# Ledger of designs, part 78: designed miniproteins, single chains, continued (4)

Each design is a single chain, and the fold is of that chain. pLDDT is the mean over its residues in the fold that is shown.

## One batch from the design tools (miniprotein)

Design m14692
Fold by ESMFold2-Fast:
Structure m14692 (fold): chain A 78 residues (1-78)
Amino acid sequence: SMAAQRTAIQQAALTSRDEANIQALVDAMKEMLEKAGLPEEYFKEVEALKYLLLEEYEKAAELLGIDKEEILKEIAEG
């Protein structure tokens, strides 16, 4: 599922602690989505994940169509 894939990318990024590695993981995910022919909305989710990892919560919320407060709530609880 997409949720499981997002979690895996987040955990890998936390392990590496490297912004370049975060970018590489996000780019790899986008390439996989493009090759699989998945809908554009999945690309927005991957972009939102990138912004979450970069702590750009307002951009992540905008891409997901939710409030920044919901993003912060999920981060605090997850």
Scores: mean pLDDT 70

Design m14693
Fold by ESMFold2-Fast:
Structure m14693 (fold): chain A 85 residues (1-85)
Amino acid sequence: MVLIGKVSDDVALVVVGDKIAEVNIKDTIEEAKEKTLKEGVKLQQEQLDALKERAKVIEADDSDTIEEVFKKAGLSKLGDVVAVK
C-alpha cells in the first residue's frame, strides 16, 4: 500500500512502508515508490497511522501519475491523502 499526500499543485509526499519522500505530481506511482525506498526518510509509526486513518482508498496502476491518482480519487485540496492498493 502506498500513501500519497498533496502538499502543493506540483509536489506530493509519498509513503512506502515506513519511509516518506517528496515527489513531483508528474511522477508515476512506480517512480515515486522507487525514489521513496531509496531516498526516503523514516516516518514515525504514529504519523503513519494518522495518515492511514485519513486516507481515501482507491485502486490505481503503478503506471498512473500522482496527478492522475488525485484526479481518480476526486481530491484537489492541500492535505488530502490517498491510499493506493
Scores: mean pLDDT 82

Design m14694
Fold by ESMFold2-Fast:
Structure m14694 (fold): chain A 92 residues (1-92)
Amino acid sequence: MLEELLTPEQLAKAREVAENYDKLDKKEAELKAAEILLEAAEENKDELLKLTAEVVKLAIEKDVLEEVIEEAAKLKDVPLEEVLKKLLEKLK
């Protein structure tokens, strides 16, 4: 999945973040990962991945990532795109 969505350059950046996770601030590492996913989504014109990356990035920036994950888990029976749009509106 990730290897199909990321360029070799973006994959290298993702691996670098993962390898240096213990040396980076947790929030900084998570934001860098979200930025890589957002960039990949824009290059591949993947609207669902772009929505996912935008929600995750905003949740990390606002320190509510755990709350967003819990809310998304409660909506498992709802189509993923609708869940992501609802979460994005809540985070704006």
Scores: mean pLDDT 70

Design m14695
Fold by ESMFold2-Fast:
Structure m14695 (fold): chain A 68 residues (1-68)
Amino acid sequence: MREKEREELLRFGKEHGVEELIEKAIKAEEEGKIAEALDYIAKAAQKLGLGPSEAEREANLKALEAKL
């Protein structure tokens, strides 16, 4: 990962309380574990409320289908 990109991601993680997930994603990318890095980024996005509304909507739809 480029230094500027790493600094931006770490700053973003600190501001939003997902620093640990961003740090793990950066480390995984440095180790060549691209799939693992993407998984950590996805988890960070979900925790920030960027993905939870979509996952929550999917879970709510499945719960409604199971009741009917």
Scores: mean pLDDT 67

Design m14696
Fold by ESMFold2-Fast:
Structure m14696 (fold): chain A 87 residues (1-87)
Amino acid sequence: SMKKRKEELKEIYKKVEEIVKEAKEKGWSTEELQKRLKEAGISTEKYYLAAAYKGIEELRKRGEKVTPEEEKEWFEEAKKVAKELEA
């Protein structure tokens, strides 16, 4: 279960990275970026969850200590931000 979810998030953030990179190269607005993410089947919630996961893994690769509690808080904050943006 957890391994499958991590693989799914990994695939999602790869697509997000490609779209975000293109957005920066072409100077897209935040609205255009969100539109392109939706076209790729990436919901606002999936985007922020994938971004949170990638951020946590990059911190761990740098030798930073991220506790399970901090990880849960990051995911909860990501879900809250996504919900506020969709409201």
Scores: mean pLDDT 74

Design m14697
Fold by ESMFold2-Fast:
Structure m14697 (fold): chain A 98 residues (1-98)
Amino acid sequence: KQSLLEKLKEIEEKIKQLTEEIDKLVDKYKEAIENNDTATAQKYKAQIYELELERYELLLEKGKLMDKLNMKEDGITDDSIAEAEAAVAKAKAIVTQQ
């Protein structure tokens, strides 16, 4: 049994870590594009999609936890949660099509 606030803190830290990993891969992706290496760029793009999928799942969980805590922040609404779920489904489809 873990408190909702502790879960929220863990999710925020994971989102931060994933954002740092995505930024690193985006840098490598841009370098591959500048070097006209389309094959390497596609590889990094696939990895970015996998991390974005995980980040979207965490954003969805964060929104649901904030709702339980009666917290409002940065436009986290039922619509934002639905958009996050749709983004997750879309990212899964893109990753699977590789």
Scores: mean pLDDT 73

Design m14698
Fold by ESMFold2-Fast:
Structure m14698 (fold): chain A 76 residues (1-76)
Amino acid sequence: AKSPQVLALKKAFDEAARALDVDAALKVMQSLVDLGEEDEAEKLAKAGVVLFKSIKREDLAEKVEQFLENLKLKRA
């Protein structure tokens, strides 16, 4: 079951991604990690990388990729 807080964070991520606000998107993903929802944060990070690359914003994709790599290192 998804908590209301996790659902709200996923909505905030979608809004940040549409606004091309990578700093807001990273903050949402960090909030998910802080809640122990590391799998959801990793899924959103992977989706964000695909999204930003699809719109040719490689600069934004790189910031999300760095978050994802740091998350993987922390979980290893």
Scores: mean pLDDT 81

Design m14699
Fold by ESMFold2-Fast:
Structure m14699 (fold): chain A 56 residues (1-56)
Amino acid sequence: MDPVVERALKELAVTADAELLALLERLAQKDIPPSTARRLLRMDREEQIAFIRTLL
C-alpha cells in the first residue's frame, strides 16, 4: 500500500465510528490511489461512508 494512503486511512480511523471503521478495514484490502485518500480526508463522515461504499 502507498505510505500516503496508509497514513490517511490511519488518520480517518482515529475519529471513525464503528460503521466507518468496518468500511476502512475493507478499503485497506484494496489499492486506492493517493488522490482518492486525499479526497476522503476532505469529506465529512456521512460522505466518507457513502463514497467508500461506491469503491467496494
Scores: mean pLDDT 79

Design m14700
Fold by ESMFold2-Fast:
Structure m14700 (fold): chain A 72 residues (1-72)
Amino acid sequence: SFDKTIRMPEEATLENLLAFTDRVYEATGGNVALTRHAAREAIRKAVEEGKLSEEEGEEILRELDRHIDARA
């Protein structure tokens, strides 16, 4: 699974999540759908772990989606 190959960031900052998204995109050979899935899973985990509020997670996810779209 990509979760075992590509480590989730320890700190759920926008910068760390953008870098994580870039790693997933490269590792999947440019698969936008898998990259979006990984971004959503990273945000979900960060909210579940109390590292982000739901509002913060939604804001970061919006920025990650824009970043992924720019690469497609």
Scores: mean pLDDT 75

Design m14701
Fold by ESMFold2-Fast:
Structure m14701 (fold): chain A 82 residues (1-82)
Amino acid sequence: APLAPLEPAYEEGYREGRERALRERLDDPAVVAEGERVIAENTERLVTEGSQLSLEELKRLAYEIGVGRGLIEGARELRAAA
């Protein structure tokens, strides 16, 4: 839809990334580093190329940023619980 915000795609990615980290017990510092890298790379693409991308491509980038954030938060929750 023309008025659909990218936030739902981000929120879906965040939920999936966090649930995956918790389910698979991904508490390694490398998981946090990977999540930060994924966020940085996809955010840069969104900022630099966003006006040239389709809505579906923009939603994909928002989703991937969400996944990276979810992985970071899930990994941090696991380490805090240990």
Scores: mean pLDDT 80

Design m14702
Fold by ESMFold2-Fast:
Structure m14702 (fold): chain A 77 residues (1-77)
Amino acid sequence: MRIPSVEEAVKGLTELLSLPLPLYAKQQYLTKFLNSLPPEKAVEVVRRLDLSREELEYLLQNVESPEVKEALKEKLE
């Protein structure tokens, strides 16, 4: 399976977050998607996404990679 580029991932996730979907469904998709990426790409995606504090807090509790958790903590300032 081909891993998407950081730019492709950011664009797709930005569109997903703008859809009138339940918050839980968006959070579940974000978590699974970030956990499916190599940590280096997941960190870059997190850095480029415009995420709310609530989304950042959810992801911090549910992502598996320590590197991604650090990037999320930096955005929570």
Scores: mean pLDDT 77

Design m14703
Fold by ESMFold2-Fast:
Structure m14703 (fold): chain A 94 residues (1-94)
Amino acid sequence: MYTLTLLLEGENLDVEKLEKEVRKIAEENGKVEKLTITVDGNTVIIVIETSDKEALEKFAEEAIKLGKELGAKRIYVRIIDNETGEVKQKAVVG
C-alpha cells in the first residue's frame, strides 16, 4: 500500500473546483482505495491510498497539473511506501 499526500496552496487557488475535479480524477483512475480532502482557507491537502504505484504516479501528475491550472503557487508532494516506510518528497512551484 502506498500513500500520496499533496499539499496545494495559493491566494487565488480555486479550492471548490480543485476538490470537485480531484474527486473525478480519483474515480476515473479506478485504483484509488481511499481519498481524503482537507480544506483550510486557501490550502488543500489531498491524501490517497492505493496498492498500484503506477496509478498513484498518474494521479499525482494529473492532480499537480490541475492544481497549477487552478492557481496553486506551492505544491508539496510526499509518497510513502507503507510496508517499507520509504518516503519520497518534492516541492513544485506553479
Scores: mean pLDDT 85

Design m14704
Fold by ESMFold2-Fast:
Structure m14704 (fold): chain A 61 residues (1-61)
Amino acid sequence: APEVTVVETEFTDKDGNKVKITLTIEGNTLTIEYIKGDEKLVSTRQLSQEEIDALKQFFLS
């Protein structure tokens, strides 16, 4: 089965709203979810192996 990597980050904006960003890497597919209150944006991208490796190097320990 393909390895699935999930990276979550949460912060509070200047107006006190909680913002959650979830990055999901499944094979060469990157899914970005942005959640703020009742607002939800989802973006899916196909990345090269070099882009996936760079993303993992910078965001994953």
Scores: mean pLDDT 76

Design m14705
Fold by ESMFold2-Fast:
Structure m14705 (fold): chain A 82 residues (1-82)
Amino acid sequence: EEELEVEKRILEEISKVLKQNIHLPTDEQIKALNELKEKLIAEHPEYKEQVERITKLVVDAIKGDPKAGEELNKIVKRLEKA
């Protein structure tokens, strides 16, 4: 499904940003993710909803929200089955 490929690509880009910023404080990691979000929306406005949703889940999970972590696991499991 095209939607699943879009979600996978968004997660790959987020993963790259997080790996580059892993030793920085949480606030700096969140700032980098928000900058990535703005860039992806500007490049692909048709995927704005998916970019905002996935980025929010990652930010909330970094802040320690277990519900956001479970939602991310659900997305990953969906990608594995597709």
Scores: mean pLDDT 77

Design m14706
Fold by ESMFold2-Fast:
Structure m14706 (fold): chain A 78 residues (1-78)
Amino acid sequence: GIFNDKALQKPDDVLACAFLEAARIDDPKVQALCKQALKEVKNPVIRAAIKKGLSKLVPASPADKEKAYKLLNSYFKP
């Protein structure tokens, strides 16, 4: 379950928004990384954000793709 206190934490909210934006990027490399993240990430808030992003793909700038790669690689690749 999602604790009310945890759902109100700014760091988790920012991370969920970042993962949502990353997952929305219509790029095969980002999509592959998001699918990997769903297998490895156990945080239910972040998992829900990734699923929402993947359901609404949007074209993105090279800068947005770079941010997405950096975020996803830092989370499940050392």
Scores: mean pLDDT 70

Design m14707
Fold by ESMFold2-Fast:
Structure m14707 (fold): chain A 82 residues (1-82)
Amino acid sequence: SREEAEAAAEEGFRLAGEGRLEEAARQFRKAGDLYRSLGEPRAANYYRLAGEAYLALYKKTGDPRYLELAEEMYARAEEIRA
């Protein structure tokens, strides 16, 4: 629902502000998925935010898993058509 999408987005920003980037990325991805199911073009913005959080984790840790997750999120954002 839109309410669930908004809640996930707000939680993502709260977690990002706390430096909890992996949890923030999961909430932004959830918001993106929910907005995408509603046909909302803002889904692309939340996928980009998730990708940015994963890219930041990759730069901090060197873990290639985070780079793969960032690329997945950016690809999902590019697929959005409104």
Scores: mean pLDDT 89

Design m14708
Fold by ESMFold2-Fast:
Structure m14708 (fold): chain A 104 residues (1-104)
Amino acid sequence: MEERERALAALQAVADELIATMRKLGLPDEVIAQFQAGADEVIARARERLEKAQSPDEINRVVGEALAELFRLALDAIEQTPKPLSEEGRRLKEQLEAFLAAQA
């Protein structure tokens, strides 16, 4: 239970940081709201999977898959923005793409 609670807190912290970064980059409120809704669904599914997880390896797998889903949602939000990306936005996009490529 305690490890699962830490995992969920970590996923929420990542989602919150992505939202904060998107706001700093000036993404439209509707795009950020869509990301928030998607992130809430990812975290809810991760919670259900973590409750059923029986081992640390299974917990780590659930967290890794949830992080990949959060990063795909963040990348989709950035790509939907018609404005040229700032240097910070370009760097974030590159980091998200590198993470997803490493998981493939």
Scores: mean pLDDT 79

Design m14709
Fold by ESMFold2-Fast:
Structure m14709 (fold): chain A 114 residues (1-114)
Amino acid sequence: MKEVEALKKLAETLENAVRRFREARGMSPEEGVELARQVGDELTKALEEASKITKNKEKYEKYLKDVRDMVDTVIEAARLGPEAFRAAMDALARHLESYIEDVKKEIEEIEKKL
């Protein structure tokens, strides 16, 4: 896969994740934990693929670690109650939005050099 193709797939996966986490605010903690695990697995796979292809390997490896840590935080917050769970889900979604902006900028920089 070309670097640009991998980053575009990552951006799409991140956008889908943000949408699903925003929808999860209305879910029970049990349903939200299952969604967080599923989306977390999809995100870690996309980040691993990006890290193998991109020149900014360290950045995407850090994002992968951060996503795993944030998913664990959501799972733990679910045990504390619905309010803590919703706060953790909102924080995760906002953080992923910053990754989307960064990935899109990197795609533009690569395409300008082609």
Scores: mean pLDDT 82

Design m14710
Fold by ESMFold2-Fast:
Structure m14710 (fold): chain A 79 residues (1-79)
Amino acid sequence: MPSPEEFRARVEKGREVVEKAVELVKEGKLSEEEAARIISEATGLPFGVAFSLVRLALREGLDAAVERVAAALAEVHAR
């Protein structure tokens, strides 16, 4: 699993792709799974992390989704 810091850095580098993929899901042009695959390929994030990011971004917006995923990754790394 990526660290919260690695996750944020990869999202930032791929931010345009992430934002576009989420918007295409909102427009009904991509499925959540297709958007997660594109984000995973563009950022190098694991598919499950990218999928969680897409789902949360659709519900709460991208910036809130990034913070929620980063918090979940911090809990995994605290083991």
Scores: mean pLDDT 83

Design m14711
Fold by ESMFold2-Fast:
Structure m14711 (fold): chain A 70 residues (1-70)
Amino acid sequence: MLTPELQEALEKIRKELDSFLEKNPNATPEEIIDKIRKIYEELKSQLTPEQRAELEAFYDELIEKIKELS
């Protein structure tokens, strides 16, 4: 199970990404990836090393999925 802190971080990424896509429906995959990267970097500094490793795994999976859609 995800820790509460990691779950909160993932929910923040989802909400910020949803907001970004709602305002930018024609965003390119590169712009979406850049937005996710910025959110990830902000959250990474607030997490433990273990939580960062789990977040990085989710980040890598999400980026790979976006690249597949390009």
Scores: mean pLDDT 75

Design m14712
Fold by ESMFold2-Fast:
Structure m14712 (fold): chain A 61 residues (1-61)
Amino acid sequence: SKIDEIQSQSDVDLQERLAAVVAQGRAEGLSDEQIRQRAFQVVKEQQAKRDQQIAEVQKQS
Protein backbone atom coordinates (compact mmCIF):
# COMPACT_ATOMS: atom_id res chain seq x y z
CA SER A 1 0.00 0.00 0.00
CA LYS A 2 1.00 3.67 -0.25
CA ILE A 3 1.19 3.84 3.55
CA ASP A 4 3.60 0.85 3.61
CA GLU A 5 5.74 2.62 0.97
CA ILE A 6 5.80 5.83 3.06
CA GLN A 7 6.79 3.88 6.21
CA SER A 8 9.57 1.97 4.39
CA GLN A 9 10.94 5.11 2.71
CA SER A 10 10.74 7.03 6.02
CA ASP A 11 12.83 4.32 7.73
CA VAL A 12 15.48 4.49 4.97
CA ASP A 13 15.52 8.31 5.07
CA LEU A 14 15.87 8.30 8.86
CA GLN A 15 18.83 5.86 8.74
CA GLU A 16 20.59 7.99 6.09
CA ARG A 17 19.93 11.25 7.99
CA LEU A 18 21.18 9.79 11.29
CA ALA A 19 24.37 8.51 9.61
CA ALA A 20 24.91 11.99 8.11
CA VAL A 21 24.29 13.72 11.48
CA VAL A 22 26.86 11.49 13.20
CA ALA A 23 29.45 11.89 10.41
CA GLN A 24 29.00 15.68 10.17
CA GLY A 25 28.97 16.12 13.96
CA ARG A 26 32.21 14.15 14.31
CA ALA A 27 33.79 16.20 11.49
CA GLU A 28 32.72 19.44 13.25
CA GLY A 29 34.18 18.19 16.55
CA LEU A 30 30.84 18.06 18.36
CA SER A 31 30.47 16.17 21.65
CA ASP A 32 28.48 12.94 21.83
CA GLU A 33 25.80 14.88 23.75
CA GLN A 34 25.48 17.48 20.96
CA ILE A 35 25.31 14.73 18.31
CA ARG A 36 22.59 12.92 20.33
CA GLN A 37 20.61 16.18 20.58
CA ARG A 38 20.77 16.67 16.79
CA ALA A 39 19.82 13.00 16.25
CA PHE A 40 16.79 13.44 18.54
CA GLN A 41 15.61 16.44 16.48
CA VAL A 42 16.03 14.45 13.23
CA VAL A 43 13.95 11.56 14.65
CA LYS A 44 11.18 13.98 15.70
CA GLU A 45 11.18 15.72 12.29
CA GLN A 46 11.10 12.40 10.41
CA GLN A 47 8.22 11.09 12.57
CA ALA A 48 6.22 14.30 11.97
CA LYS A 49 6.87 14.13 8.20
CA ARG A 50 5.84 10.45 8.06
CA ASP A 51 2.64 11.11 10.05
CA GLN A 52 1.77 14.07 7.78
CA GLN A 53 2.31 12.00 4.61
CA ILE A 54 0.15 9.15 5.98
CA ALA A 55 -2.61 11.63 6.93
CA GLU A 56 -2.51 13.11 3.39
CA VAL A 57 -2.86 9.66 1.78
CA GLN A 58 -5.81 8.84 4.10
CA LYS A 59 -7.55 12.10 3.03
CA GLN A 60 -7.23 11.01 -0.63
CA SER A 61 -8.71 7.57 0.11
Scores: mean pLDDT 83

Design m14713
Fold by ESMFold2-Fast:
Structure m14713 (fold): chain A 70 residues (1-70)
Amino acid sequence: SVEQRAEEVLSTLPPDLQKFAREILSKLTSDQQREALVTVLRDQHDAGLSVEDIKDVLEFTQRFLQQREA
């Protein structure tokens, strides 16, 4: 499930980034949006981006996904 995949990814991250990502996930309205955000989160973390850079990418991704559904 999307929820299980999200928890698997989040469990590997620093606590501050986990809280930030969970807050954004709670604002998304579809499983497709949540799956996209989790994929971006994993890919950016695996690429070695800093916590602050990942947060910026996630905020941008949230806005992009929400605009596409409007």
Scores: mean pLDDT 80

Design m14714
Fold by ESMFold2-Fast:
Order: structure tokens, then C-alpha cells, then sequence
Structure m14714 (fold): chain A 57 residues (1-57)
């Protein structure tokens, strides 16, 4: 569900102790993904998790 997807993203942000700059890059990435109507919410969530890993790696 949308609530589950939102909760998962928030949990990952909290777990990774993201800076304001990292959060900005993450939200920018998510907005770009949301603009693609062919992507499912699960694909968006997976891409967001990959972006978090990139920003922390």
C-alpha cells in the first residue's frame, strides 16, 4: 500500500541518519521517478532504496 511504501522510506531515512543534503537528493530522485507513469510504486521504492545506498556508499 501507499502507507507501507511511505513508512519504508521514512524508516530507511531514519536508519541511515541522512543529512539534509542527502535527503534533498533523495526527494529530487523520487520526484523524477514519480513523473514516470510506467513505474509501479514497488519499482519506485526499490529505486529509492538504491539511491539511499548510493548516497551512503
Amino acid sequence: SAAEKRAAIIEKIEETEMSSEEQRELFKHQLALNDDPSLTGRQIAAAVEAKIAELKG
Scores: mean pLDDT 72

Design m14715
Fold by ESMFold2-Fast:
Structure m14715 (fold): chain A 94 residues (1-94)
Amino acid sequence: MIIGLVLTEKTTPEALEKMLKEAEKYDVIGLAYDPRVPQELLDKVYEKFKDKPTFGGPLKETPQVFLFADLVLTADEEIAKELKERGIPVKLVK
C-alpha cells in the first residue's frame, strides 16, 4: 500500500508527527512538497522512512504522489478540498 504525504507551509511539526505515525503502516511513501517547506521537515520524513521505498519531489512536478497513493495526507485544507473534489482519497491532518 502507498501513502502520499503532502507538505506545505501549513504543515506544523505537530501535524507532521501525526502524518508520520499514520504513514508507518504503509509499505511505500510518496512525498510531495512545496519548495517553501523547511528542509528540516523533509529530512524528518526521509529519516523516519529510510528503510522504505520513497518517491516524489516538488508538489507541482510530482502528480504520481496523487495518482498512485491509496491515501493522501495533508495539513493544508485547500489541498485536501481540491483532492476530494477530484475524487482522490485524502485525509486532512490538524
Scores: mean pLDDT 85

Design m14716
Fold by ESMFold2-Fast:
Structure m14716 (fold): chain A 114 residues (1-114)
Amino acid sequence: SLDEIEARFRELRAKLEASTDPQEKIDIALEMLDLVIEALKTSTDKERIKALFTTAMDYIGGLVDEYVTDPELKEKIYELIKKAAKALFVNDDREATIKYVNEIKKLLEEFKKK
């Protein structure tokens, strides 16, 4: 349920805010993105989905600004965040939003391996 997704999301936020390990923060952020995808697939509550998305993207942006020094990777992630936001907020396109969120996940997973 969306209530269960939001409860799990709050636990992940608390974990991320308490963490000092960059790798752990990236792992938590990836789990937050999975919850956004689950909400997009299972919920009809657009405003609650938008709130989860906005919070997740704010954390992703913060992590990218702090830990990603490669300007090309940083720009690529920000362009995907912008595309995902447009798909969700302007186009009401859940499939496109999921696609762009999965692309952000892939780039963060690839960054984590370095």
Scores: mean pLDDT 89

Design m14717
Fold by ESMFold2-Fast:
Structure m14717 (fold): chain A 84 residues (1-84)
Amino acid sequence: SIADTVAALDSLIAYMEATDLSPSDLRAVVALLRQWAAEAPAEVRPLLEGLVTRLEDLVAAGGSQAELLGEVRAARARLEELAA
């Protein structure tokens, strides 16, 4: 459900806020989100696929953990709007 995806993103955001992540950890986060996108309901999947693409581009460009976290937070907010 959309609510389950929001809860999963909330857990990921909390983890990213509590932990300094290496580049390999950031790649693992992107891989996890790609897996969630593949398993997501049709209404959620395009938003998660778009998030994965943006995070892959940020990682490739040497983006910061803070920039990746910002994108995850933005996606979470958009999903919450879809649930309303």
Scores: mean pLDDT 86

Design m14718
Fold by ESMFold2-Fast:
Structure m14718 (fold): chain A 80 residues (1-80)
Amino acid sequence: KKEELIERIKKIVDEMAKHMTPLQKKAAQTLVDEAKKNPEKAVEYARRILNIAEANYKSHPELKPLVEELRRILDELEKL
């Protein structure tokens, strides 16, 4: 269900937050909160979170597994 996928995104954002700027962290957390309020728009919010994650991945190659997991979750959300 969409709620389970959004919760998985939250866990990934929380793990990536250790490597984010304060601005990126606030943006990603706000997008997670918006996805919880409007699960119908979860795909849109997940894409924006993935963009933030991709930007961080360029400076932190160790984040690749988390970025790949976000891509898989986005694919699952798009099929719902």
Scores: mean pLDDT 82

Design m14719
Fold by ESMFold2-Fast:
Structure m14719 (fold): chain A 65 residues (1-65)
Amino acid sequence: AATREAAEAARARAEEAAAEGRLDEAVDHYQTAFLTYMQLGDTEAAQEVGARLQALHREHGLRPP
């Protein structure tokens, strides 16, 4: 079930993974947080997570193959 605690836990894990350079894990956790916030109707938190996810995708797009 979608819960605020689950969304916040996923967001926290995503932020920790991103800070440690574990970008694939960060993307996965941010996506989980985004979808959970959307299910809760927390559009503000979903938009914040979506913006972070977009920035992380930009960094991935700039990496050499």
Scores: mean pLDDT 77

Design m14720
Fold by ESMFold2-Fast:
Structure m14720 (fold): chain A 82 residues (1-82)
Amino acid sequence: SKYKLSQELKDLFKFYTDKEVPEVLTAEELANLVKELLSSIVSDEDAEKIADIFKALVEKKNDDSTITLSDLNEAVKMYLEE
């Protein structure tokens, strides 16, 4: 399955990774971007765990769904609430 990104989430990835973000991504590609972004902010262990939660949340969505900054925030919250 492939997913679209909100402009806000694309801007966030660009800001932290300095990479061009494709218009459509798989859940695996999205999880890799989140891991790379978060590794600039938190430990590698925390980044991996949050990216795994984010991937699971994305995979529950229908094909061509738009992934938003809210989805990333939800993954971070789920990790921190443990």
Scores: mean pLDDT 80

Design m14721
Fold by ESMFold2-Fast:
Structure m14721 (fold): chain A 82 residues (1-82)
Amino acid sequence: AVTRAQADAVRQAYRDAAEEVGKYLGGTPEEVEQKAAEATMRVVARGWRLMFGRDLAVEPVSVEEAKARMKELTAGLRASLA
């Protein structure tokens, strides 16, 4: 079962990732994409393990795949917190 502490940890990881990406919004498009992919993978891996009890692939094949998995995790977190 997922505890409140585990749910809060996943939510905090998501906020930390969003803040980290925000710091690089003034950079080059490539740099912003790279930072977004790195932050997304950390949040997705952490959240998937905490919510679903299984590991996610550590290395995504593309930035687009990482973004898609982040959207799935965000939808799952929103549903679980509603």
Scores: mean pLDDT 58

Design m14722
Fold by ESMFold2-Fast:
Structure m14722 (fold): chain A 97 residues (1-97)
Amino acid sequence: SSGIVPSLEELVERMRELGASEEAIELLKEMYESGEIPEEVKEKLKKLPREVLKKAMATGEKLPGVDDFTLAALLFIYRLYLSSDLTLDEVLDKVLK
């Protein structure tokens, strides 16, 4: 992968820099391979306020209620956003349906 959209390797590297668990990094890889977010992770995302999700994606930080698995899913969603013509809200709505 080249250009504007970050590669899987770049996102894995960023997660390691943020101190994410190897289990969360493995989840990121699995989501890239399947194109799907596990239902239990979607349920965690649905329970968080939309503003917290957007802030975590924008800062790349672990905010209150945003664990390593939630962060992995948000980075995956953000990459989908960058690969689309949709707004962040539209991508979140489609992914979390």
Scores: mean pLDDT 76

Design m14723
Fold by ESMFold2-Fast:
Structure m14723 (fold): chain A 85 residues (1-85)
Amino acid sequence: EVVDRALEVAIKVLEESGYTAPIDEVKEAIRQEAKKMGVELSDEAIDAIVGAARLKILLEKYPDNEELKRSYDYLVERAREIVEK
């Protein structure tokens, strides 16, 4: 799905830059990946995906942190709600 693909790309950009990539670069990568799938994402959806990607990276380091997991799930569902309906 477009949200999952965009999340993967955002995480990759952040990891490959050593977490120094500008937010605009991450947003552009998300936009381009969605366009490959024939989807134009709103700025609200892109912001939710960027937030979720950052939280996913933190969850790899702190997998038992329930607050991080809840925040990640919230942002992913928000992005899907905006994109899918």
Scores: mean pLDDT 79

Design m14724
Fold by ESMFold2-Fast:
Structure m14724 (fold): chain A 75 residues (1-75)
Amino acid sequence: MSLEEIMAQLEAIVQQAKAQLAQARTPQEILQILQQTEQQVTPLLEALKDDPEAMRRAMQLIRELGEFAAQRLAA
């Protein structure tokens, strides 16, 4: 896969996870969504490990997802 394809997949996974988190009603659902997202994202992050710029972009997307999830857990 190209770097561009990997980044597009990562962004799509994060956006889908945010949509699922917005629909989640319990802390257990939020944690389950995060666990499944981590499993999907981990191999993509490994593929980006040798590209510092792509990794910074990927980590920013993950931080935004984590912040969104934290807000949902606090509400």
Scores: mean pLDDT 82

Design m14725
Fold by ESMFold2-Fast:
Structure m14725 (fold): chain A 74 residues (1-74)
Amino acid sequence: MKEELLKAAEELSDAAARYLRVQGKTPEEVERLREGTLAEAKYIADNWTEEKVKEALERYKAQRDAYQAAIDAA
């Protein structure tokens, strides 16, 4: 579960980075957002219940797919 959540957060961060770079965000802004997402996922994995970790995993996958759809539409 923890590994799956961290992987989903990484995939979300990669999709978000591609989208934000197209939107003209600086590499520094993109990296800060990536660090925030990964830190949140790690905190959830270390401190929350398995049920909440599963909910976060589903949310991260949905957000990743939304960013990918936005990239594909741009």
Scores: mean pLDDT 81

Design m14726
Fold by ESMFold2-Fast:
Parts: sequence; structure tokens; C-alpha cells
Structure m14726 (fold): chain A 65 residues (1-65)
Amino acid sequence: LVDQARQLIRSFTDSDGQVDGLRVAGQLRTLGMDDAADAIVQRGIQNGGRVSASTAERMVERHVG
């Protein structure tokens, strides 16, 4: 499941190494990763909706086991 989330984050990563927090969070919720999705949304609010891919991957690791 964590590997699926990492692949998902990487697939949404732009040329600046960032993802859209709301889009990624929505997809993580479909995987049942609600806590990780909430953490990513909160981080994105502070950064204009954007989250670094590395930060998003760490949020998944921290909140899903």
C-alpha cells in the first residue's frame, strides 16, 4: 500500500518536484490513507496548495504504519 502511494505521488509530481496537495490527497483517500491525506492537505494549505513530493512521501510513511 505504501509503495502504491509512493508511485501515485511520483506520477503527479511536476518538474519542480511538487504535487497538488488536494489531488494527491483525494487519490490517497481511495487507498484508505485518510490520515496521510489529511496531513498533505494541511501542509499544502501553508504552501499555496503545493507540497514537495519528498514531503508527501514522508507523510505517507509517517501516517500509514
Scores: mean pLDDT 79

